# Designed miniproteins, single chains, continued (2): the designs that were tried, part 106

Each design is a single chain, and the fold is of that chain. pLDDT is the mean over its residues in the fold that is shown.

## One batch from the design tools (miniprotein)

Design m7694
Fold by ESMFold2-Fast:
Structure m7694 (fold): chain A 65 residues (1-65)
Amino acid sequence: DEAARQAAAEARAGELGTKSMKAIVNARKQPSDEAKIAELKKELGLTEEQAQRVLDTLRDFEASG
C-alpha cells in the first residue's frame, strides 16, 4: 500500500525534522566547534565532515544577514 508507505515516510520525515531542529539548537548552545560537531554527529548520526558542513552552513547563513 503506497498510501501506508507514504504515511510512514511522512511520519519519519516529521521525526527527523523535529530531531534535526533540536540537534541544531543544542549544537548552537555548545561552547566549542568540536562540541557542536560532536552533538550533531550524536543526534543526527552524521559523519564529522557532514556535521562540519552543517555547522559551516549555519554560520554562513547567520553571517550573511
Scores: mean pLDDT 72

Design m7695
Fold by ESMFold2-Fast:
Structure m7695 (fold): chain A 80 residues (1-80)
Amino acid sequence: GRAEARKQAEEAFDKLIERFIKKEIENEETELARKAKEAIEAGDEDTFQRLKKEMAEEIRKRFEEEVDKMIEAAQQVLDE
C-alpha cells in the first residue's frame, strides 16, 4: 500500500545519501570528505563517525531544498 511505498522511498533515499558520502570520500570532493578519509586511514573511528554524520546531514539538506523548490514550482504551475 501507500505506507509501504513511502517506506521504500525513504530507504532508497537513505541509500542514495550513503552512496554519495562514499563517492565524496573516495574522490576527496569536499574538505569534510578529505578529513573523513584521513580519519579512516588513521583509525580514528569517533572522528570518522562524526564527519560521516555531518556529511549525511549536509547532503540530505541539499537534496531536500532542491526537491522542495521543484515541488513548489510544480504547485505554482498547477495553481494558475
Scores: mean pLDDT 76

Design m7696
Fold by ESMFold2-Fast:
Structure m7696 (fold): chain A 89 residues (1-89)
Amino acid sequence: LTLNVVATAPTAPVITATADIKVPGVQPLTLNTYIYDLATGERLFAGSQDLPAKAVEADADGLYTLSGTATATVPDSFEEARLLLTFTS
């Protein structure tokens, strides 16, 4: 059996971070996201996004799931990131 594997290097390395929070009610929240290069301390991303108050159904524990996503391009020398996520109401 012959296995053929082709790997293509990405044009730019990208970090994608997704955060899920469970809350007892659907409230409008602001997700603040910061991504740092752990080796240099350089901030690679800083952003805020409003999470909509949406009609979602509570799970069996009476909790609603809210999700936020952030992406950042990193340098080729990148090895580790520190991700800081905060939710504010």
Scores: mean pLDDT 63

Design m7697
Fold by ESMFold2-Fast:
Structure m7697 (fold): chain A 90 residues (1-90)
Amino acid sequence: SVRELLRRLAEEIIRLYKAVKNGDEKGVEKAIQDVLEIARELREKAPPEVARSALLMAIDALNYVIEKTKDPRVKELAREAIAELERLLA
């Protein structure tokens, strides 16, 4: 359901923040991959306004990660994810 996808998106954003705080690069990669998978499903299954709001929330979360991390690898992963989300919004 769309509600379940939105719940999972929120959980993966929290997981992403925790992984960044803990320096868990594998956790960051997994959380970003899960966010992108959920975003693609929302784009297919959700009403356009709901999908747009969720994708913008994910972009905001990734921009926050870029601002807060000192790890160049994490910054690059987050930038690549933002580019994919922006493609889904187009």
Scores: mean pLDDT 88

Design m7698
Fold by ESMFold2-Fast:
Structure m7698 (fold): chain A 85 residues (1-85)
Amino acid sequence: MSYKIKFYETLEEALAEIKDSTKPFVAGGVALPLDREEVIKLLKTLGVDESTAQKIADEIEAKLKPEHRAVVVETEKGIALIELK
């Protein structure tokens, strides 16, 4: 499995990349290809605080549903769109 990360200036631009059948935010389900620690490291690289990164990583690891194909995260560097292939 693979994923892609793209940065956008606005949430609207990030959402325009996602079709109606794909929800832009994840709230549970299936584990990502990355372990929790790798997800935290990735989010911190995107400018997310450690505490917030840990919470997002917990949700992604334990609660990402198969119907969720994207995660949208607001960061200090802009909106990060993480897409699962």
Scores: mean pLDDT 57

Design m7699
Fold by ESMFold2-Fast:
Structure m7699 (fold): chain A 75 residues (1-75)
Amino acid sequence: EVLTFDSDLEAAKALVRGERAELPKAAEDTLIRGINAGLSVGAARIQAAFTIVGRPLSLEEAAALEGRDGVALLD
């Protein structure tokens, strides 16, 4: 299914905040792979959130964003 921009952004923000939300499989797979690759939970959530909004990040880019306001990064 094609998600709207607003729906994608809200899902991505919820993920970054650690809120319980249903994730697209691609975003869930990205989150699991990030954690398995050694990213912090926060960095892995940012990487998965950017996958939801169609702006995928590399592992290096996600790691560099650790500790930043992930909600502000999605705006």
Scores: mean pLDDT 74

Design m7700
Fold by ESMFold2-Fast:
Structure m7700 (fold): chain A 56 residues (1-56)
Amino acid sequence: GSLNALSQMVAKSLGISQGTAQLVIEQLQLNKGKFDPTTSLTDILRQVRDNILASY
């Protein structure tokens, strides 16, 4: 579905695997209310990526 296309784009943008990109998207959806609204989407994605990579 659309999640596969989105995860591929995120993977390319962040330099990570598509599987890690799917986890980034899932964590972003679960925690969307906890991010600073003045922070860019790219910076939010980088923060979530780094948290996931630190856990795995």
Scores: mean pLDDT 68

Design m7701
Fold by ESMFold2-Fast:
Structure m7701 (fold): chain A 78 residues (1-78)
Amino acid sequence: MEFETGLADLTPLQLELFIRFLQKEADRAIAAGDTEKLREMERIAEGILNVLKQRPDVPESIIKRVEELLKRIREALA
């Protein structure tokens, strides 16, 4: 599934809701020690971050939330 393509069409508000969903999924994977799911979520978060950094309409606060999510996933994988 091409998450990057779908993300280009989301409003900033829809992006915030999606990021909150991903944060909850990451918390669940961390609690379960699900390394495979965490690696998948790392790839998704990197893809999201790349798309959002290219969108001038996206507030830095949203980009920062994705960066924090990616940091938490990477810390759990270390």
Scores: mean pLDDT 77

Design m7702
Fold by ESMFold2-Fast:
Structure m7702 (fold): chain A 74 residues (1-74)
Amino acid sequence: AMSPAQLRTFFLRMAAHAIAEADRTELSAEELEQMRAGMRAFADELLPHLTPEQAAEVRAALAAFEAHLRERAA
């Protein structure tokens, strides 16, 4: 099992990687939405286990990720 600090770091790295992947790879609107939904679900599972500081970082990363995918889908 990962510690809360490891989970937060893992999420931030995954969000950055997913943004880079969406920019490099030709993904359908359906694939982009599935990626967004998956990251949101993962964040929702993580948030209750994090400190307020770690939770703020995860929420900020999720918001940036969702904004990026929304731009790609438009």
Scores: mean pLDDT 79

Design m7703
Fold by ESMFold2-Fast:
Structure m7703 (fold): chain A 82 residues (1-82)
Amino acid sequence: SREEIEELIRLLREFLAQPEVQANLAALEKVPGFLGEEFLREAERELEKPDPRSVVHILLEMGYSGRQLVETSRRLADKVLA
């Protein structure tokens, strides 16, 4: 739903805006499963023009919440930055 996409965008923006994440973004975006700025742009496009073939649409249809998606990226960042 629109509300699920808005929650994903909000949580992902908050996560990506963290100084440690921003300083290491290029390295983090090379980690498989990390959701970075490209995924944020995809989510913003999905909010404006829904596309059933988008990765964002597919993941939400599969039952992933925005919180679960961002938490996965947070765990990956913790491993890289530790």
Scores: mean pLDDT 84

Design m7704
Fold by ESMFold2-Fast:
Structure m7704 (fold): chain A 67 residues (1-67)
Amino acid sequence: TAEQEKKKRALQDEAYAKYQEEGFSPVLLKAKETLDEEQIKEMAAFELSYEQGKEEAKRYAEKLAAG
């Protein structure tokens, strides 16, 4: 839906702004040499989501080991 696209766009803009202020990863810096800004924003959002998912998985595994 249009609302889902708006939320996706906002997430991409947020991730890009975060990395612009804190510093881009080596992968994103290399990608910036070839890809346009819109594509970099999409990659930044995926990278942030992946890092968050990895941390969540680690926390879940720790709970299983402790139980």
Scores: mean pLDDT 76

Design m7705
Fold by ESMFold2-Fast:
Structure m7705 (fold): chain A 70 residues (1-70)
Amino acid sequence: SEEEERKKLIEELEAYLREVVAKTKDPELEEMLKETIEKARKLLEEGASLETIKDFVEVVKDSVEKYLAA
């Protein structure tokens, strides 16, 4: 279902961020993880569309990848 797809995307994003934080021990990435979890919870609670969740995941992932490349 679309609800399960939204939940799965957020779970995969959280797993990705937790792995990055565990490997880097970077305080800025730890803060990014906390903010991301809070925002993701709010989006799911508010019933955000699948497209909104996909956009959110892409923006967060791009931000992390750019931070790591710097």
Scores: mean pLDDT 83

Design m7706
Fold by ESMFold2-Fast:
Structure m7706 (fold): chain A 80 residues (1-80)
Amino acid sequence: MTMEEVLEEARRLDADPEAAVKKGKELVENSSKEEIEEYKKVYEDAVKNAPELEELSAEELRKAINGLLIGLYEKLQAAK
């Protein structure tokens, strides 16, 4: 995927919270514990460091978005 394609997918999911939650659930169900931890770490590192888009590869941005989606799903589960 190109950076533009990753960003467009992120915008679509941001516009559709139900789809974002479903994607987060799918990621939790289909990913290993190690993959989930990596996605969360990449997302947390991105939030902490606030890198410019040019500092991120398309794969790193995709992992950060996956971490965000997993976090959204888990927060909704915790919120009852």
Scores: mean pLDDT 76

Design m7707
Fold by ESMFold2-Fast:
Structure m7707 (fold): chain A 83 residues (1-83)
Amino acid sequence: MTPLEKAKEYLQKAKESYEKGDYDTAVENLIKAIKYYKESGDDTLKPEIEKFYLKLFFDVASKSEEEYRKFAGEFNVKLAKIK
């Protein structure tokens, strides 16, 4: 399985966890999706990841300030390297 395929798989798992209200598992799977997306070197998944990140980020921020701080820090480092 290619890194891009793994990124799509983890992004799908993140979306499924989000639909179930399991934001912690959604955040963990999104971080894994970003890791494999970065390894792929393919920008096609970037808009979908960014759109889902914004949706999940606002929901996490409303539920837990601690998870918001951790997630924002880790994602910002990875996003800066994707541009």
Scores: mean pLDDT 73

Design m7708
Fold by ESMFold2-Fast:
Structure m7708 (fold): chain A 79 residues (1-79)
Amino acid sequence: SEEAEALRRAAALVQAQWDAFLEAVSSLPLETAERAFDNAIALLDEGIKKARELGDEETARAFEEQRERIEAAREELLA
């Protein structure tokens, strides 16, 4: 479906834009960086939920892997 294709493209773009996201967040004040990470995780959680509703386990896994990368980066930057 068009929705499933759009979701797969979104997952690929999230992975491709990882370095830009980290550079942007690293230049923010600590409190703002925390909010940026929380918002990114919330969006990925919605992506995982939607991918699973569509039966697209590969896209769900891609969002889960990106979520783990964001959580690891949050621990390193906010520790």
Scores: mean pLDDT 80

Design m7709
Fold by ESMFold2-Fast:
Structure m7709 (fold): chain A 76 residues (1-76)
Amino acid sequence: DERQRAFDRGVIAAYEAIKEGVPVERVKTVVVGHLRAQGRDEQADAIGEGIDYAVRLYEEDPERFEKLALELRRRL
């Protein structure tokens, strides 16, 4: 599922940004912007949703967020 993979990539992008101390909103702007510039609007929407989900999960349950991100990284 291409949409699910894009969402999962968004979660991983947020995880890497948090780990490296980079503002997640900046990473979201760059990644989503690049995909939209290529006409990949559906994938841009899906990855943006994944980033937003990851940020909320990190704020609510950091341990669960880390487990999810590492599992997704193993599968991609």
Scores: mean pLDDT 85

Design m7710
Fold by ESMFold2-Fast:
Structure m7710 (fold): chain A 89 residues (1-89)
Amino acid sequence: QQGQQAVEQAQQYIEQAKEYIEKAEEALEKGNYEEALQYLQRAISYLQQARLHAEQARQLGLTKEAEELLKQIEELEKRYLELLKKLNE
């Protein structure tokens, strides 16, 4: 049950990170680079929390669920880095 709670917490942080990445994408398309950067700062914080809980779930034996969560986190981290690169170019 503790492992399932870690999975659920990771899922919540993944959804929050995704929302802020989407907001950053919209802000960037509008040319609002400062707002986009602020959203990316929120997104990376949520991704760090998501990873912590996903790794905890893996350590508690929920390996399959944790691997699926870590894959989602990795894809969002790639989107984050691509947006951050566009802001710095």
Scores: mean pLDDT 88

Design m7711
Fold by ESMFold2-Fast:
Structure m7711 (fold): chain A 76 residues (1-76)
Amino acid sequence: EEEEILEETEKAIDEGFIVTPYDLRIQRALEEGVPADELRELAAQRQKEWDRIGKEAPDGFEKAREVLKKKIEEMK
C-alpha cells in the first residue's frame, strides 16, 4: 500500500514529473471519498514536503528530482 505509492511516485519522477507520494495519496483519497478532514491533513503533509523540496532544491528541476527520490527512499 504505502510501498506501492512510493514506487509509483519514484517511477513518475524518473519519467520527468515532479510529484510527491502525498500527491498520489490525495488522488487515491479523492477516488475513495474520504472525509474532508483527512484530505486537509494530507494536504498539510503535502505542503510540508513541498516546503522541504523548495528549501533543498530552490532553482533546479534536476535537483528537485534528486531531493524527491532521496525522500522517497527515506520513507521506505
Scores: mean pLDDT 68

Design m7712
Fold by ESMFold2-Fast:
Structure m7712 (fold): chain A 65 residues (1-65)
Amino acid sequence: AAAEAREAEMRANLDQGLADAVKAGYLTPEEAARVRAVSEPQIRRAAETGDSSVLRGLPLRPTPA
């Protein structure tokens, strides 16, 4: 179950990052839901191809000033 397991791992990592960002006040729940929605097809493709580089551009963490 390579693609399914990889997708689940990527989704869990994204969900944790978004939850942490919402808890810290960097994102609203609506913004987090939007990021998650646009990330779903990228996660699925990364899991299918084994290429996680498509996730590098996601704004999951605040950059320190």
Scores: mean pLDDT 69

Design m7713
Fold by ESMFold2-Fast:
Structure m7713 (fold): chain A 92 residues (1-92)
Amino acid sequence: MKIAEWTEEQLKELEEKRERLLELVRKYLELLGPELEVMTAEGVTVTVSVDEVLERIRETFDKAIEAGIDPEYLLKLLEEEIKELEKVLEEL
């Protein structure tokens, strides 16, 4: 099976949408406080910084692209997540 190849236009759209998502996530997380408490699957609470969360999101996108995720699927997910975060921020 051939891995789906990203076109230059799709890569540009991905970068623009990723940066928009990261901007909205940063705004949302800053409303919750400078550090976030996250519960692991083992029931342990760990403190993570906003910058660490944003870096993990970037790494997740890079790994998804390397794993051969469909470009149209990823771009659609990004658009839906952006719209949901914009709604959440508007309600606050």
Scores: mean pLDDT 72

Design m7714
Fold by ESMFold2-Fast:
Structure m7714 (fold): chain A 98 residues (1-98)
Amino acid sequence: MEQEELDEKVKELITEAGRHLVEARNALDAGDYDAASEHFRKAAEYLEKANKIKPSPYLKEAIEHFRQAAESARAGDRDAAWQHLDKAIEYLAKAVEE
C-alpha cells in the first residue's frame, strides 16, 4: 500500500474511533453503562487498527485509557470512566497532531 493510502486509512480509523467516543460520552451521560462500555471498546479497537498501520506512543496510551474507560463503565464507576475518557481524548489529540 502506498504511503498516502496508509495515511488515509489511519485517518479513517481514527475518525471511526471518534464517532464511537461521541456515542460513549452520550451513553455515559445518560447512565447507559453497557452502551458506553461497548462504544469505548469499539473506539479502542479502531485505534488498535490505526496503531498497527502507523505506530504511535500516543495512540497506545489512548487505547489503554479507552479500555480502562470501558471496564469502569461496565463496573458502573461513572467517575473513573469519565477520568479515563478525558485521558483518552488528551492522548488521541496528541496522536492526530503527529
Scores: mean pLDDT 86

Design m7715
Fold by ESMFold2-Fast:
Structure m7715 (fold): chain A 69 residues (1-69)
Amino acid sequence: AEEGEKLLRERGMWDMLGPGGPGDTSGFKDMPVEDIRAGIRAVLASGVLPDVPPLSEEDLRAIAEYLST
């Protein structure tokens, strides 16, 4: 959904996790949303992103749903 793209951009995650970034998420297409959520949590836990505002479970779901498309 468009909301997931908006969240990636607003949270400063687009350059890392968006298309063409170091964490290119094109491989997440058609993956289960739960697996994508786990992947995003792992990236956030690694500390590779700069100061990213806290994500709610709803925000994480919206991002995962976007990346699955």
Scores: mean pLDDT 65

Design m7716
Fold by ESMFold2-Fast:
Structure m7716 (fold): chain A 73 residues (1-73)
Amino acid sequence: SRLEEIKRQIELYNEGLKRGRSFEEILEEAEREGLDVEVLKEKYELTKYIAEKLIEIGKQIDEELARRRALLE
């Protein structure tokens, strides 16, 4: 079913990440299994978006920490 195919794509992505594989390697594995890769691509884009937001938050934390430390003379 379509749900089982979606589930398989998610499993490939999660297992690939656990084994330290790149998205490109995970995509190739899915293509070898004859899977539609739309869900895989969407999950990757969402993951990149969240990762970028976490990087932004990290920079804000670093700036705030630097500001606070500058006040401790």
Scores: mean pLDDT 79

Design m7717
Fold by ESMFold2-Fast:
Structure m7717 (fold): chain A 70 residues (1-70)
Amino acid sequence: QDFIRALAQAGYVPVATSVRRLPDGRYEASVLVRNTQTGQEVTLVVGVFDTEEDAQRAAEEAFKLLQQAS
């Protein structure tokens, strides 16, 4: 929560969500964020989850929180 708010406060807005399968069978949830002043793009790793569905939900929730805080 605090990390998402810190990114929004630093001028980052969410652009896209991503979920990728890891070699150990877990799923990494990520949000692509862009700095509104510099144009820099960064992939924010939200977390690692046991299911693709949980990873997708986490990425979407992080996207919404970033959008609300921006």
Scores: mean pLDDT 80

Design m7718
Fold by ESMFold2-Fast:
Structure m7718 (fold): chain A 81 residues (1-81)
Amino acid sequence: SDLLKERIAELSKRYKDLKEKAIELRNSAEGALAVAKTSSPDVSQVYLKQAEKLKKEYEEAEREAQRLQDERDRLQNELQS
């Protein structure tokens, strides 16, 4: 089915984009933690909160990527049927 092939391609692209976003978010979180470590207490609190937010966003991106991979695999199995 052309529609199934198009959906699989869409999911594969979205998966790749989410994995790339997760890497960027992880790098940003690590950067925020590094700044926090070398900063005054007041500044450190701001960067620690930013790092926690970025970590949650990274984990959400990874979970969403897993959902897209699972849906793609389901559709790929359907296409082979």
Scores: mean pLDDT 88

Design m7719
Fold by ESMFold2-Fast:
Structure m7719 (fold): chain A 92 residues (1-92)
Amino acid sequence: MEEEVEKYRDEAIENIKKAAEVMSKVLPEHAERVKKLAETAIEGIRDPSKVGEAGRAIGEMKALAREHPELKEALDYIDKAIENMAKVEELR
């Protein structure tokens, strides 16, 4: 189970990184904000004591991505990260 939790956590981190890359490319004016949100999300994915902060950061990234039709790919990555974190929660 520990290996499965680590796998889903790593997948969540990769999905957040991919979402941030797409969002920063499409919305360069929000690149710094997106980077900060992604860093907060990754930190909380790695540290269970900060999972609330990660959830808020992911939610803010999703809200921003939903405002822009060109960010559909980023939305898909964010949704995958949410699914991966739900699996981590289920296994704990």
Scores: mean pLDDT 82

Design m7720
Fold by ESMFold2-Fast:
Structure m7720 (fold): chain A 68 residues (1-68)
Amino acid sequence: MRRLSKEQLEELAKKYGVSVEALEAIQGHIISNGRPLTDEQLKELAKLYGVSVSQLRKAQREIVKYMS
């Protein structure tokens, strides 16, 4: 399974206006669980990091596409 580098996650964080830490959490979850976060899990993560759930959902889609 391909992993995004820290640099690639920083680029996505800038693109979607979210924190790199939130995207690291998304990638770590996918690696550990073999699947993306559910909509409910994304809402909780968005609340934790103070970011838009819609932007996290878009960022997760790009992470999943890269890792596939």
Scores: mean pLDDT 85

Design m7721
Fold by ESMFold2-Fast:
Structure m7721 (fold): chain A 66 residues (1-66)
Amino acid sequence: MSPEQQDLLDQGKRMAKQMIKRGLSPEKTLELVTQVVKDRGARLNIPQSEQDKILNELKEYIEKLS
């Protein structure tokens, strides 16, 4: 992954952890994190395939937090 992709993944993980800690469901957390990754990924010109890889890792991370 590029540094920009890794930073986006790390931001998503931090956000997911905070949302779960605040009592959001895993499903709602994934929805919100997905929107942020897509929005920021588009602004950073990250290819859709790499955004999908970040989202897959975030899904696994959220499942582990649950």
Scores: mean pLDDT 82

Design m7722
Fold by ESMFold2-Fast:
Structure m7722 (fold): chain A 91 residues (1-91)
Amino acid sequence: MEELKRLIREYARRLAEAKAAAEGNTDEAEIEREAERLAEEMLRAIASERAGVPVEELTPEQVEEILASLPEEEIRRLIEELRRVLARAEA
């Protein structure tokens, strides 16, 4: 799970940096806040899909409980998908 969260944060940061570059924004604090927001949104989306419950009905504690209940096989699949996306972004 921690590896999945690390990769989600890395991906969110790259998305935030790409958006900032497209908009001409060089404010590192704003880029960091956007990265944190995107990472939280991604984790909530994973929890929502797993539980079959809308993201707006989930508390942060419920998100963590759902993520903790993910099968190891599902976590590995998500990690592999994120690693492929990150590798393409470096090319």
Scores: mean pLDDT 78

Design m7723
Fold by ESMFold2-Fast:
Structure m7723 (fold): chain A 71 residues (1-71)
Amino acid sequence: SALAERLANGIRALVAAGVPFEVAGQLAVHELSLIDPELAARVREAAARAKDVDEFAAAVTELVNQWEAER
C-alpha cells in the first residue's frame, strides 16, 4: 500500500531526524484521523503498545494494509 509505505517511511524519517517517537506517532495518528477515525484509534493503540519505532512502523503498515483490504 502506498499509504502504508509513506506513513512507515515518514515515521522512520522523523525519528531519524531527532523527533521523539511519541511525537512521530501522534503525527501519524492525526493524519489517519482525517481519513478514518476508527483506523486512527487502532494506530493510536499500537503506538501505546510499541516499544520502539520499528515495531510501531510495522504495526502501522499492517493496520493500514488490513484497512485497505476491508474497503
Scores: mean pLDDT 83

Design m7724
Fold by ESMFold2-Fast:
Structure m7724 (fold): chain A 93 residues (1-93)
Amino acid sequence: MDVSRESAANISLVGAEFSLEQAEKYKEKLEESSVEEAKKYLERARLFYESARSSARAAKAADPRLEPRAEEIERRAEEVLKEAEEIYEKKLS
């Protein structure tokens, strides 16, 4: 019974989900922000995007059974980053 590896995989997956949720929250703050604050929220969204990707990759490496869920998080994180960058560009134009 490899409880240690399964626990590590689940912790990484939960971390990925948390980071994705934070990236989405900072994207929303970016939409509501002034031009002056927009860069700060974009940088925060990028940091949580990178954290979500890293944690999702760690989860599927530790437990291949989590690969579909981890890849879904990676795809959504990439979508959130793209949307955040588009919002930022619109505020500066």
Scores: mean pLDDT 85

Design m7725
Fold by ESMFold2-Fast:
Structure m7725 (fold): chain A 96 residues (1-96)
Amino acid sequence: KKENYKKAAEYFDEAARLVEEASKATPEQRRELLDKAHELINKAGDYLEKVEGKSKAAAISTAGNLLVVAADIFPELAPEVAQAFRDLAEEYKKKA
């Protein structure tokens, strides 16, 4: 199975955890946690580019980054955003 899918899945699972943690954090900690979530989404996209292609990887990383922004503006959406990242991680684990 492909190591690139496994790495992408690991980054999506970690991004989900950071989004949930950010919803419970102080404003200063929340910013740092969400900045890390953006970084992890982009790293997942880099791994997906090698196996899914550039256009699909760009679409997924863009959608993921928009979900992190949504959780920042509406913290109430953090559980749904985290679940979306976990669902994506599970899908890529099956491809690994």
Scores: mean pLDDT 86

Design m7726
Fold by ESMFold2-Fast:
Structure m7726 (fold): chain A 93 residues (1-93)
Amino acid sequence: MKVTITATGATEEGVEGAVEALRASGAEVEVERGEKTVITAEGATPTGVAGAITALGASGAEVTVTLDNGKTFEGKNAEEAAKAAIEVTEILA
């Protein structure tokens, strides 16, 4: 399953934490940094995706997660990102 995470205002530490969480879950991860940070992960577990969302949200980023089935989750702050991480885990489980 392919997951695309878009983050606005993420720190480098937050992006590194997100990539680490996804790779630790066994995912193949690609990162594109520009005006927004776009992280594409193939083969991530629900726990890996939740960890990535949490790391980005904790860094102060506005996060949008899009699954390959078209479902989208967003968090505009750390609290909303934590909620999105839970919702993604429920959907991917």
Scores: mean pLDDT 80

Design m7727
Fold by ESMFold2-Fast:
Structure m7727 (fold): chain A 74 residues (1-74)
Amino acid sequence: AKPKLTKEQAEQLIQQMQQDIEELQKQPPLSPEEQQLAIARLKELKAFIEETADPDMAAKLNSLIDQYEALLQS
C-alpha cells in the first residue's frame, strides 16, 4: 500500500513552506544552478503530494509551492 501523508505531516509541510518562502525573500538571489535544483525539488514534492495528501491539504501545499516557484524565478 502507498504511504499516506497524515494531516499533521501536511500541516508541518505547510509551516515549513511558509518559513522557506519568508527566508527566500530575505536572502540574496539564488544562482541559476541553485534555482534549477530548487525547482526540481519542488516538482518532486508536488508529485509526492499528489500521491499522498488529502485533497484539501494538497490544494494548500500546491498553492505554496506555486508561490515559492514564482519567487525563485524573480
Scores: mean pLDDT 77

Design m7728
Fold by ESMFold2-Fast:
Structure m7728 (fold): chain A 82 residues (1-82)
Amino acid sequence: KAEELVEKVVERMREELDAKGTDPVSREALIELARELARLLAEEGIEAADEKMKKFLEEHPEFAHVRRLYELVKELYEEESK
């Protein structure tokens, strides 16, 4: 179930952000973005999600920090989908 996998990835992302001492406002924003990225991975798969993210960042290089978040979410998704 895609939503179950998404929530597992989001739980692990919360642990990562809490370990770094992220403030509550930034934490909420990053968790919501992580949930959308995890949903993309769960619904379309890694190959399709990677291609969409690559194209998005090629068109919008100002969002380079989203690439770092995506890579972390992808690692967590790969671990939870085992």
Scores: mean pLDDT 78

Design m7729
Fold by ESMFold2-Fast:
Structure m7729 (fold): chain A 65 residues (1-65)
Amino acid sequence: SERKLVSSLTAISIRAIAIGARVVSVSGNHIEIAVDKSDERVRREAERLKEAAKELGLELEIREV
């Protein structure tokens, strides 16, 4: 449902910001985040977030900047 999709996107977006990533774009069930390529911790946390997003039916794309 759209309500479930919006709730899942909101939760993943908040978690992305909390780990130090930037939300770049959202389209349907796809979310793109940007992470500092020199920050190993943020990159590792972003990979964990990608797995969490997958469990919610979302596709998380990680852009290294």
Scores: mean pLDDT 86

